# Designed miniproteins, single chains, continued (3): the designs that were tried, part 14

Each design is a single chain, and the fold is of that chain. pLDDT is the mean over its residues in the fold that is shown.

## One batch from the design tools (miniprotein)

Design m8483
Fold by ESMFold2-Fast:
Structure m8483 (fold): chain A 59 residues (1-59)
Amino acid sequence: LTPEVKAENAAAAEQSRAAAEELRARAADPSLSERERARLAIQADFLEMAARVSAYLAE
């Protein structure tokens, strides 16, 4: 991959990780329904996977 594409993937990994942390914080909110908390947790898991893939492509 080109240096530009590697830099973009590194940035994407950081953004996905930050988004996953935000969703996990929301998933811990007891005012939300159990279904909504479960859904947010699943979305956070997908973003963590995306962050790992992007980090791998950056190296």
Scores: mean pLDDT 82

Design m8484
Fold by ESMFold2-Fast:
Structure m8484 (fold): chain A 92 residues (1-92)
Amino acid sequence: SEADKLVEEAEKYLLKGTEEDYKKAYELAKKAIELDPNNERAWATRLAAAVLLGDEELIEQVEEEVLQRFPDPRKQAEIFEMARELVLKAKE
């Protein structure tokens, strides 16, 4: 899907490692969410970008939006774990 292509592109930007690349990853993930609001990996990628940017307010905002979109605690945990894995991979 178009949303999945945007997520793949966003993940490539996370791996480039600059603040500008993290901002681009955030924008692409946000666009993917606009196209498919239930795309879990898009939400994980958006959260990972916010974490890598070190923007605490943005992190809190994205976390709150995940909780509102995905009421299932298991789904929330899966998204947060995906975000953590993306952050760790980007820092390697």
Scores: mean pLDDT 91

Design m8485
Fold by ESMFold2-Fast:
Structure m8485 (fold): chain A 77 residues (1-77)
Amino acid sequence: SEELRERLLQLLEELEELEKRLDEFSKEELEKLIKQLEGQLKLLEELSKVAPPELQPLIEELKERIKKLIEKIKKKL
């Protein structure tokens, strides 16, 4: 749906803003953030199984962005 697309686009903006603020987080906060991002990734994997084909590229982009962000955070730890 268009509403789901809008929510996914909002998530993308939130991830971009979060990446800009990584230097503001402590080691403990970064470890917690990895757990939250892993949870979000799992939810997107489940969503990809039921989402319409037109949303699949956006879901895959979000999954890739989250995976890259997790790797970036791990390199800071």
Scores: mean pLDDT 86

Design m8486
Fold by ESMFold2-Fast:
Structure m8486 (fold): chain A 60 residues (1-60)
Amino acid sequence: SLAAEAAQRAARERQERLDTLNKMIEEFDKISKITDKEERLKALSEFVQKFNEERKKRYG
């Protein structure tokens, strides 16, 4: 069934997005707990670079 195949694909894509968001939330929570301002800024910069690399892979 074309409809069943489309529903399964949409469910997988939604799950992948949720998994990615959960990983990002966990990483951001760890960064927010860094008490040293310089270390926190460095970790945040690396997080932003990782985000940009994932965006580049998906959208060119």
Scores: mean pLDDT 79

Design m8487
Fold by ESMFold2-Fast:
Structure m8487 (fold): chain A 113 residues (1-113)
Amino acid sequence: SGEELANEAGELGYLAGKLKDAKLAKEAAELAKEAAELGAGLAGGAAGGAAGGAAAAGNAEAAKLGAEAAALAAEKGAGSAAAGAAMAAAGGELAGNAEAAAAGRAAAEAAAA
């Protein structure tokens, strides 16, 4: 289910940040995007967690993917989408990925509207 994917994405994002594991950060971001595609209520939070993990791991690609997941969650009105999008924007900035940071900011604005 989408909620199971969102929970797994959050757990893997946390672990990626703790271990500084760039590959695990990418896996977390991919699961967060799948959860967002399914319209899971936790998808915004999962996207934020994945983006934060990516920042900690130094994976700019995963941060971009987390920001895309946050944007998709915002479009679907998925629960914590605004908070998740804001965390994705911060994660993108910390990872040094200007495109990911911009996507996360755009998603936060969409969720606030």
Scores: mean pLDDT 74

Design m8488
Fold by ESMFold2-Fast:
Structure m8488 (fold): chain A 68 residues (1-68)
Amino acid sequence: SSDDNLVEVVQRTKDEQLQRIRDAPPSLQEQVRRHYDRAIEALRAGDYETAQRHLEEAQRLVEEAQRS
């Protein structure tokens, strides 16, 4: 299903982004992890708007970590 495909993409993106910020503070890594996990939960519930907001916040935090 499309939801299963989106979940797989988000899970892969989560792993890739956490690897990119592996040297960031543990608290920031945990925030990024939680936002991806909430996005996955929202996708499984069919709540695409909530999923998008969490994905956007995760990406913002990753970008912030890379600017430090």
Scores: mean pLDDT 86

Design m8489
Fold by ESMFold2-Fast:
Structure m8489 (fold): chain A 63 residues (1-63)
Amino acid sequence: MLERRGELARRAALEEGLSDEVAELAGKLARSGYSLEGIRDALSLVTSEEKARRVVERMEELL
């Protein structure tokens, strides 16, 4: 389950146009059991709050 969650987070970030490095970060956080809010907060530090929000919204749609 967590591995699938990580792959989904990575894909969502790439689809939102984020770099491979940021997408890998999103995947690591999701695989490590971070909440959607935690993932959004972490991603907003390395990208925009809008893009971080869109990534977690896409993750929620695919869950």
Scores: mean pLDDT 81

Design m8490
Fold by ESMFold2-Fast:
Structure m8490 (fold): chain A 88 residues (1-88)
Amino acid sequence: EAAEVAEEATRVLAEAISLITGKEIDEEKLAEIAAENAALAAAELSEEEKEALRRALEAYRRAKALAEAGDNEAALALYAAEAARVSA
C-alpha cells in the first residue's frame, strides 16, 4: 500500500540521517510527518509516483544499512543522490 510505503520510507530516511549525523530522532515529530506523507501518498500519488516511492524506500534502506555498518560517507552519498532526484 502506498501509504505504508510512504510511512516506512519517511521513518527509514530519518533513521539513516540520525545514524549519519549522530542526532537523536524526535519520535513524535517523525510520527506526525510519516502520517502526513502516508496520507499524501494514499490520496495524491499516481501509479508512476508510487513506483518511484517504492524505489526511494529501497535506496533509504540501503543508506541506513551503510550507516549502521559505519560507512557514513557512502550512506550520505546515496541519500544525497536520492534527495537530488526528488528535488528535480
Scores: mean pLDDT 72

Design m8491
Fold by ESMFold2-Fast:
Structure m8491 (fold): chain A 87 residues (1-87)
Amino acid sequence: MSEEEFEKEVNAALAIMMTAVLRLSDEVDEDTVRLLRKAAQYALESGDKKALELVLETARYFLSKLPKDHPLRKEVERLIEELEKAL
């Protein structure tokens, strides 16, 4: 395994683990949206389809929990767009 291949695998694993933590919390606030953004960044950097799909599913779940007037809604919508574009 090259260093680049190892970094991609680590990034995918981090995205998947962060997504698991987010699903267990069942809370949508500034801290969980910040963790979601980090999970999305790792998934995008990894290029791993499973990691991208898991983070996207979690982002869509977060969007469904946010009231339409919530300040964090636009950030979650942007993450969904970036993840969908990468798939």
Scores: mean pLDDT 82

Design m8492
Fold by ESMFold2-Fast:
Structure m8492 (fold): chain A 74 residues (1-74)
Amino acid sequence: SKEEIEKLIEGAKKMIEQLLEANADLSPEQKREIVDAFLKWLEKEMREAGVPEEDIEEAIKKLREYAEALIKEQ
């Protein structure tokens, strides 16, 4: 459902925050690589959960933009 997708996005945002905090000493490029690996894993999980491809694409885009904003603040 849409509510389940929103919960998944919020959980993913928290995981991105924790991942970037744990890797704070890495370069912006290395941080982007780590985020990309996480988002590829999440994309697979969303597909296995039966999330429509259009919703996956939108969620991954939003999460990538969120991560980029956090990386720029560091």
Scores: mean pLDDT 84

Design m8493
Fold by ESMFold2-Fast:
Structure m8493 (fold): chain A 57 residues (1-57)
Amino acid sequence: DLEGLTKVSEAAANGVQAGDLDKAREETEKVAKELGIDPDVLRSILAAAERAYAARQ
């Protein structure tokens, strides 16, 4: 489900951009549960978002 993965990735990126990492994680997990995203894929997306946040400087 490529569309579901794109939406979850966008939710994670938007939350990181807002500067609240805890809320970004919570919203991303909620969207992933609604779309039935694989937990391993979700972990990969969250890890990538956290690395992007750390690397922004």
Scores: mean pLDDT 68

Design m8494
Fold by ESMFold2-Fast:
Structure m8494 (fold): chain A 76 residues (1-76)
Amino acid sequence: MEEAKKLAEEAEEKLKEGDLEGAKRLAVQSLNLLGMPEAAAYVEKAVDAALAAGDEEKAREIIRQGIEAAKKRIEE
């Protein structure tokens, strides 16, 4: 739990810094540690697709949703 929380917090900082690849990687790692492999796979695939399409705003939105999902799971 502590490691997953740290990764989610680091993902938020990377997202604020504009490091979308770093934020994606950290959010995916957090979700996997929390036993949410379907959410992790969705974030990775959807962010990669958005970035490939040049849709940076959609990538940011998906990463934020992944971070929120991780935080909700940590609180449960």
Scores: mean pLDDT 84

Design m8495
Fold by ESMFold2-Fast:
Formats: structure tokens, sequence, C-alpha cells
Structure m8495 (fold): chain A 55 residues (1-55)
């Protein structure tokens, strides 16, 4: 995974949290969509989302 793809995934997760609240957890379907948009695997998208939830 390139740094650019990881930044894209992070930005999409931040956008999701801005829309739904900082405590919101993306569903597997939403994580799959973030993964497709960023060009990463769903596992990478899930990891990025988990990093945003960890204090």
Amino acid sequence: VSPEQRRAASALVEEYLDEHGVDAVPTPAQLAEIARRAGVSPAVAARVAAEHRAP
C-alpha cells in the first residue's frame, strides 16, 4: 500500500466521522466502499478506521 493510498483511506474515514460523529463505527459495507475509493484492501481500510477510534 502506497502512502498516497493510505492518506486517501484516512481522509475518507475522517470524512465519515465528520458526517456521522467521532464515535461512529463504519459498517463492513462502508469500509469496503472506502477501500475501493482509496485503492486499498478492506483490511487496510478497517485498520485505518480502527486507528481513528483509538485515543
Scores: mean pLDDT 76

Design m8496
Fold by ESMFold2-Fast:
Structure m8496 (fold): chain A 58 residues (1-58)
Amino acid sequence: DKKAKIEQLEEQLSQALLNGDYETAIKLLDELIELTKDDEVRVLILKEAKEKLEELLK
């Protein structure tokens, strides 16, 4: 079920962010982007979040 997988990835993303594990959070965002690529607005929001996390790792 695509919806169940998205919910699982969102939970894992929340945990990674709470732990300050931004590298794992970026990987989870990439997976979410791929699963939601038919939703252009969601993809833009997720890509923006990924860019902000990548800035924190510099």
Scores: mean pLDDT 83

Design m8497
Fold by ESMFold2-Fast:
Structure m8497 (fold): chain A 56 residues (1-56)
Amino acid sequence: GPAAERLAELAGLDLDTAEGVARQLSTLSRERAVDYLMRSLGLSREQAEEVVDLLG
């Protein structure tokens, strides 16, 4: 989906890995998803929020 495609682009992941991460992020609160993306994948807050917004 759009979140996984954007995550793959921003974090340098293959699309299959990004789809798995996006599915896992959808089970988290917004705050926890943003924190995970920043801390674990090195995204900026703005990039992390963009990915989370694309989750719907």
Scores: mean pLDDT 87

Design m8498
Fold by ESMFold2-Fast:
Structure m8498 (fold): chain A 58 residues (1-58)
Amino acid sequence: SAAREAERVAVVRAVNQNPASAEELYEAVRAALLAAGASEERAEEIARRVAEAYALLS
């Protein structure tokens, strides 16, 4: 779906900004998803999961 594709693109763009911390990545992903039309709840859920994954890989 177009909405899911926009969300995926938003997350990839946020990650590619080379965030300095998991917290910065969380804020970048959340902001990008909100801009792509995601609900605040969904943006927060996805941003949290991405930041958690980033922290585990650090």
Scores: mean pLDDT 80

Design m8499
Fold by ESMFold2-Fast:
Structure m8499 (fold): chain A 54 residues (1-54)
Amino acid sequence: MKKEKIDEILKRVKELDEKYAQAKANPETRDELLSQVEKERKKIAEELEKIQNE
């Protein structure tokens, strides 16, 4: 397993959790922040799939 790559992804997941919390707390910017979170989750999923297939 590529521990360093996994650690980087976990850091990005933590940042997404923080953005998601901000989206829930800020109704005025919710849609914009949720859009960003959705895009980043998709990128993380693609990177995880790539790591599993390496």
Scores: mean pLDDT 75

Design m8500
Fold by ESMFold2-Fast:
Structure m8500 (fold): chain A 80 residues (1-80)
Amino acid sequence: MDEGDKLLKQGQEARKKGNYKEAAKLYKKAGDIYEKNGDYSRASVAYQLASTSAEKDGNKEEAKELREKSRELQERANRL
């Protein structure tokens, strides 16, 4: 499993425990790694999961930023 996939799994485990703050952080790190590797499709999914977790944590501003970034990366994936 690459580092991004490991972070996604850790984020899912944090989410199962109700630790949405940690889940958002882990999903965002996974998205950063996928984006750096040019995997815009997986990066978009990771940022969407981070956005949902940030919303559950009550961090509305971060959730909005992550959702916007997810949409931009999905558009990049669709144009490649």
Scores: mean pLDDT 86

Design m8501
Fold by ESMFold2-Fast:
Structure m8501 (fold): chain A 56 residues (1-56)
Amino acid sequence: MTEEERERLLEEVARAGGIPLDTVRKVADYHNWTVEELESALRVVRLAPEARAAAR
């Protein structure tokens, strides 16, 4: 596990979810998310981009 891998996943989640990177970092730090948990979050936001857009 590298800091670069975690940072890249945070950026990808932020981009895919349309969420500010700073907000994603705060949430991940609050929950102490691992790289595996970040990969799961990224998978969820990628699988449901239309649902994300439709959700107010």
Scores: mean pLDDT 71

Design m8502
Fold by ESMFold2-Fast:
Structure m8502 (fold): chain A 70 residues (1-70)
Amino acid sequence: LVKKAEELFGKGLKAYHAGDKEKAIEYFKEAEKLALEAIPKLFKDKPKEEVEQIKEELREQFEKWIAKIE
């Protein structure tokens, strides 16, 4: 799951450099979704409250990145 999220993020960067901002944003949004799905599995030993905090921080980072390229 993490590897797939990284792969999609890489595809987003490639699309962005090619000038296809719409496709780049699509890949980044999909990478965000997969990364958020991976967080509970990566931090299985953490309290649910802490896992939700990590997910929120990751969402904010992706939102800032996407806003920068829009």
Scores: mean pLDDT 77

Design m8503
Fold by ESMFold2-Fast:
Structure m8503 (fold): chain A 68 residues (1-68)
Amino acid sequence: GGGVTPPSIIEARLAAGATELVLDLKSVEEAEKFVKEYPNIKKVILRGDDVTPEVVEALKKAGIEVEV
């Protein structure tokens, strides 16, 4: 559970020069989809009870710094 960050909010933050986002990613599939849609992101701060090592590894494999 938890709120989904709307794409407009992500794009607004990127337009402001942000390369870091706070996200609640619940699965490896969501992490892979996020990487494909927002390849310019350099760091993700993961929040939520659904954070797994597999999600962290998927983001790191894509070259993204991960904080939990």
Scores: mean pLDDT 71

Design m8504
Fold by ESMFold2-Fast:
Parts: sequence; C-alpha cells; structure tokens
Structure m8504 (fold): chain A 58 residues (1-58)
Amino acid sequence: SEEERLKKINTLARKAVEAARQGNIDEARKLRDEAVKLASPTVAKAIEHEVDREIAKT
C-alpha cells in the first residue's frame, strides 16, 4: 500500500540522516539510495538534499 511505502521512506530517510551524523557515510548513502528508490521524484530530491547536507557537515 502507499501508506506502507511512505512509512518505509520516512524510516529509511531518518536512518540515513542519523548515519550521516554519526560519521557512517557509506551507510548513510546506502539508506539514502534505498529511500530514493521508493520515493516520487520530488520527495527523492528532498531526501537527497537533506542527507547530502548532513554528510557535508562531517
């Protein structure tokens, strides 16, 4: 369902940001890419921007 898909996207995006903040860049990118695969183009772009921003802070 779309509701299940949105829950997965949000969980993966949150975990990607957390991994980036912990300095686990490889895990952050992996989780980002998994979330992007499930998301619409607009949401995917937002996720990429947020995760890449957190990676840039390390």
Scores: mean pLDDT 85

Design m8505
Fold by ESMFold2-Fast:
Structure m8505 (fold): chain A 76 residues (1-76)
Amino acid sequence: MEEAEKLREEGEEALKKGDNEKAGEYFRKAAEIYAKEGDYESALEAYGKAIEAYRNDGKKSLELLEKAQEVQKKKE
């Protein structure tokens, strides 16, 4: 199993358990790996899930939004 896919699956499991902070961390790590691999579509999806998981943490949400915008620029 690819590392990024594994982290994404762990993020989904954390969401099912209600652990939004761990879910956000897993999705963020998955997104960073996808971005390094040039898979910008998967990176944007994972960043979006991380932002949703951190919805109550405005600072973390903004930091992830900035990273997602950088990935979006590379995709376009």
Scores: mean pLDDT 80

Design m8506
Fold by ESMFold2-Fast:
Structure m8506 (fold): chain A 61 residues (1-61)
Amino acid sequence: SMEEIIKEINEKGKEAKEALEKGDYEKALRIYEEMREFALSNGDELTAKLIEHEIKELKEK
């Protein structure tokens, strides 16, 4: 369901932010890439696009 998809993305987002706070940018990048693929596989292009922006920002670190 859409609610379950949102929940999964939110939980992964928290894990990614924790990795960023610990300075583990490589782990955060992997989590964001997984989230993007998950969003795309569920037809959520808007969320995937937002995650792509986050990935781009991380690469500019």
Scores: mean pLDDT 79

Design m8507
Fold by ESMFold2-Fast:
Structure m8507 (fold): chain A 61 residues (1-61)
Amino acid sequence: MELIEKIAKNLGISKEKVIESLKQVAALKGTGRRIALELLAKDSGMSVEEIEKAIEEVLKE
């Protein structure tokens, strides 16, 4: 997935680590999930919507 690769490159970590982080964020609910999404978006230089799309892709597989 291009989106996961972009996050990995922007954060300077492996795609495997990005997938783990996205799955952890997906397991959160309510305010905790929102805060985690905002932080990951800020750190990666991506939008919250792009992070949410990446989560959908990793949850698919």
Scores: mean pLDDT 79

Design m8509
Fold by ESMFold2-Fast:
Structure m8509 (fold): chain A 69 residues (1-69)
Amino acid sequence: MAEELRKKVEELTEKAREAIEKGDLETAIQYLQELSKLAEEAKKAGDEETAEYARKEVDELMRLLLQAA
C-alpha cells in the first residue's frame, strides 16, 4: 500500500540523516540503497507519487552525504 511505503520511506530517511550526522557513512549508504530500491519498486508498480517522494528523499540525503564525506 502507498501509505505503508511512504511511512517506511520516512523512517529510512530519518535513520539515514542521523547516520550521516554521526559520520556513519557505511550505515547511511545502506539506508540510501534501501530507499532507492523502494523508489524503483514503486515506479514499476505504477505508484508515481510514492516513487517521486522516495526519489526526492534520496537526492536530498545524497547531497548531505557528499558534504559529510
Scores: mean pLDDT 79

Design m8510
Fold by ESMFold2-Fast:
Structure m8510 (fold): chain A 67 residues (1-67)
Amino acid sequence: LSEEQRQALIRAASEGVERAGDDEEARNRVLQAVADTAREHRDEKDPEEFRRKLEEAVEEELRRLEK
C-alpha cells in the first residue's frame, strides 16, 4: 500500500470501529470489511477513490449490522 492508501485505511478503520461502538463482534466485522476492501482495491492508484471505497465498505457493513 502507498502511504496515502495506508493513511486512508487507518482512518476508515478508526472511524468504523468508533461507529460500531463497544460490541467486539461488530468492531471485528467492520475491521474485516475494511481489510477485505483494501485488498480488493490494492491496485487503485487514486487515493481519493481508494478512500471512497473504504468509506463505502464501512457504511455497508454498519447497515448489515442493523436489524
Scores: mean pLDDT 78

Design m8511
Fold by ESMFold2-Fast:
Structure m8511 (fold): chain A 109 residues (1-109)
Amino acid sequence: SLEEAFKKAVDLAVKALEEGRGVSVHVTDDGKIEVEETDGPALVTIETSGNFEKAKKLAEEYAKKYGAVFVDLTPGREGEGLDRLRAAIEAGAKLVIAVIDTSAPPGSP
C-alpha cells in the first residue's frame, strides 16, 4: 500500500540520516521504492497520480513527527515548493519530504 511504502521510505531516510549519510528515497503509488545515496540531506519523494491529498497528509504527519520540511513539487505549482526546498537546504535541514502529483493539470506559466 502507499502508506506502507511511505513508512518504509521514511524509515530508510531516517536510518541513513542517523548513520550520517545523505539519501534520496523515491516511492510511487504502486509501492515501488528506489534508494540512491547522495551528498545532500535525506530526501523522501512520494510520486502519486491522483492521490495527492492522501500523500500530502502522510507527508505532513511524518514531517511533523521528525521535524522535517514538507514541500509540494507537483508540476505546474512547484514554484513555492522549490523555494521552500532551497530555503530548507540553506537552513541546514536534514530531512525533506516531497510530494509530486503527476495527474495535476499543468498551471499557467
Scores: mean pLDDT 78

Design m8512
Fold by ESMFold2-Fast:
Structure m8512 (fold): chain A 57 residues (1-57)
Amino acid sequence: SLEEKAKELAKELEKEYLRLHILEGKTFSRDEVLEELAKRLGLSKKEAEELLKKLGY
């Protein structure tokens, strides 16, 4: 389902961004993560935000 896919992608992005933070010193805002999640799901940023809220994020 879309919710399951969003949950999996959010978890993967958290791991990717944590690795980049540790290895490269990069930092990411919630908005940047939302934009990337929305892009990967084919959703608007608003739709991704609402979906994540439903999942408890």
Scores: mean pLDDT 78

Design m8513
Fold by ESMFold2-Fast:
Order: structure tokens, then sequence, then C-alpha cells
Structure m8513 (fold): chain A 131 residues (1-131)
């Protein structure tokens, strides 16, 4: 299937091929409104360095599922890469609220943001919690 071929390409870090297969999967009527497929496209675009398209696909995922903690975590990571640290923290905090507890991935993402903001004590506390 196009999803399986896209996932195989993504695993090989061939993000352009992954995007092409995921876009073909979206053209299938049964997959046109898939939260998971929107997140996969967002992740592939983010890895390709196209942060604007990554954000657009994560927003489409949230339009279908407003409680997608995975989409919020992914938005937080992308905004952090763009240097939009306050917005990154808002999305990461929302991911924690939806999960009821922080994951090690979310804690590490927040720690990196705090470190970039010069909040070293907060970053160190979160890194220790993520161990």
Amino acid sequence: SHIEEGEAAFARKDYATAIAHYEKALAEPSLANSVDLYIKLGEAYAKAGDYDKAIAYYEKALALDPNSGRAYLALGEVYAKQGDYDEALEYLEKAIELAGRPSKRTLRAMAEVYEKQGKYEEAERLRKEAE
C-alpha cells in the first residue's frame, strides 16, 4: 500500500519518497481524513525541513482530532526547531495535559527549550525526570 511504501521510505530517511507515497494515500477517499496520515505527512515534511507544511498537516490532524496528544507534541517539537520557544512550550504542555503525565520525549523536548531560553535549572530538573 502507499502507506506501507511511505513508511518504508521514511525509515530509510528518504523523506521526499515518503511524502509522495503519503500524498497518494490521501488521494484515496477512505484515507482523505486520516489523523494518522496527516501526522505522518507532517513528520515527513518536518524531517525534510519544510516546517510550514509540517505545521499545516499537524493543524489538519487537530481539526479532525482536537485531543491528539501526538499532534501537539509534534507541533511543540517543530516550533522549538524554529526558535519559537514560548509557542513550543504551550504545545508541549497541552500534550502533557491530554496524556495526564509527561512522557520522556516530552520532558526532553521541554528541557531543550528551557536550555535555549537560558533557564538552566528548569532544564536540568526536567532532564533528571526524563532519566
Scores: mean pLDDT 89

Design m8514
Fold by ESMFold2-Fast:
Structure m8514 (fold): chain A 85 residues (1-85)
Amino acid sequence: SLEELYELIKETLIKNGVDKEKAEEIAKEAVKTYERLQDKLDKESLYRVVVTVIGLELQKVLPPSEASLAAQEVGKVIKEHLEKE
């Protein structure tokens, strides 16, 4: 589950123009945040925190418009993954 979430985030970021090394770093931090908080937050709050962490990292590596689009795409993918669990 955590490995699937990591690969899903990483692949989505790469498809949206994030360099492989940066995509791996962002996906790793997102999964660590998820794992730390999964037993403390409901799914909706957990989703919002994880997407926020990714969005903040994307602002450092992509232009604003591309960062916004990448954040929307990765957010959609994470939400669909969490709804299946």
Scores: mean pLDDT 83

Design m8515
Fold by ESMFold2-Fast:
Structure m8515 (fold): chain A 64 residues (1-64)
Amino acid sequence: SSSLSEEEALARIERLDAILDSLSEVQLRVALHELKEALAEETNPKVRAKTEEVIKKIEAKLAE
């Protein structure tokens, strides 16, 4: 669909979270950029919280 429900948005972020260990540094940097842009536009508190969790995980991986 052209718009994501809360359930669809959360599922999409959770699928990304599940594969983080399989992503290259370049893919992690791209994902980080896209998630930060999505977070800036997101108003749903549950989606924002999950997005922030995944952002922190990616930043931690890139800091190692």
Scores: mean pLDDT 82

Design m8516
Fold by ESMFold2-Fast:
Structure m8516 (fold): chain A 68 residues (1-68)
Amino acid sequence: SVERLRELAERARELAERSRDPELREQLLTIHESLERVIANAENYSESHLETIARLAEQELRRLEEQL
């Protein structure tokens, strides 16, 4: 759902602000920007496609959070 994507985008931004590693911060901001672009164009995606994007984003954020 678009709401879930917004929550994940906000989480990516918050993790970026908490990161002291410039490389991790850049990766987190890239995820935030990518999710914001998907949200802006959400009407062009199927609901199942949006759910897949949300799942992959959540997994990637979990991986990056472990590196903080």
Scores: mean pLDDT 86

Design m8517
Fold by ESMFold2-Fast:
Structure m8517 (fold): chain A 89 residues (1-89)
Amino acid sequence: MSPAELAEALRRAAERTEALGEKAAAALSDEEAARRVLELTRRAAELLRRAAEAAAAGDLERALELAEEAERLAQEAAEVLHEALEKEE
């Protein structure tokens, strides 16, 4: 994978993360959980966009660090979503 291909993949991941976060939040009746999912997925998307910029510049180490932080936030959002869905039955 070239730096340009990695940058495009990270940019698409950011768009997907933000869109999925919005859809997940819209499906939740728990307003606090919905807001938390939106906050976490928007922050993850922003980090993925920064990772894409770093990758495009050839700074692979920085791109990986930013992508790992984004993954951590996405995992936290998934945990919030899972707990909220278990309560909304």
Scores: mean pLDDT 84

Design m8518
Fold by ESMFold2-Fast:
Structure m8518 (fold): chain A 98 residues (1-98)
Amino acid sequence: IEEKYKESLERAKKLAEEAIKLDNDPETGEQIRKALEDVTGDSASAGAGDTTLSNLQKKYESDPEKKEAAEKLKEFRDAASTLGNYRVEYLRKKEEER
């Protein structure tokens, strides 16, 4: 569980950075960072930030020049969802061990 959580966290961070680099829009970068913070924060849940990212992905899909950014954002969303699920399980396990 701890190893799976760590791997998912590292993967999500890497995909977030890659998505930000593909689109130089500071507002987009802020939304991606906020979604990652929502998933990894103390109040995080498995679904945190996904609505914001879903809206951003729809915006990218409407722009042919942003196809690569849209694909990377989808990968990040999938990774963030996985991370959120492992974080919930990790926190539950830590609470049981105390």
Scores: mean pLDDT 68

Design m8519
Fold by ESMFold2-Fast:
Structure m8519 (fold): chain A 57 residues (1-57)
Amino acid sequence: MLTPLEKAVYLALSADPDSTLTPEQIAAGLGVTPEQVEEAIKRILEKLGLKSLDELK
């Protein structure tokens, strides 16, 4: 269901439920671009049928 990048972003977001991490910080941790992190977040929400990051928790 989730790609390896989407799964890594999902795990980072679930560890930071207050959304204190920026896409730039997540991207730096994963060795990808901030744009790729933002697209991964959109795809995670779409694939899981979720409306917001609160539902990933």
Scores: mean pLDDT 74

Design m8520
Fold by ESMFold2-Fast:
Structure m8520 (fold): chain A 80 residues (1-80)
Amino acid sequence: SLEDKLKEIEKLVKKMLTASKEEQEKLFEEIKKLLAEIAKELSPEKQLELSRLFVELYDAIENKDKEKAEELLKKIKEIV
């Protein structure tokens, strides 16, 4: 389900925030695949919103900003 894919993304994001650089690259590839699958099931408007939030989420993860990453995950869940 879409909710199961979102829960998996949330787990992967939390792992990335404490992971090594090598592990972060692998986890981020998994997140990209899950987001692409979710996007296929959404309206064009929601796909646009999801892509914008994803860019912000990646920036937050790169900056190790756990609070911002969790905020963005909540916003992503709201649009799916």
Scores: mean pLDDT 80

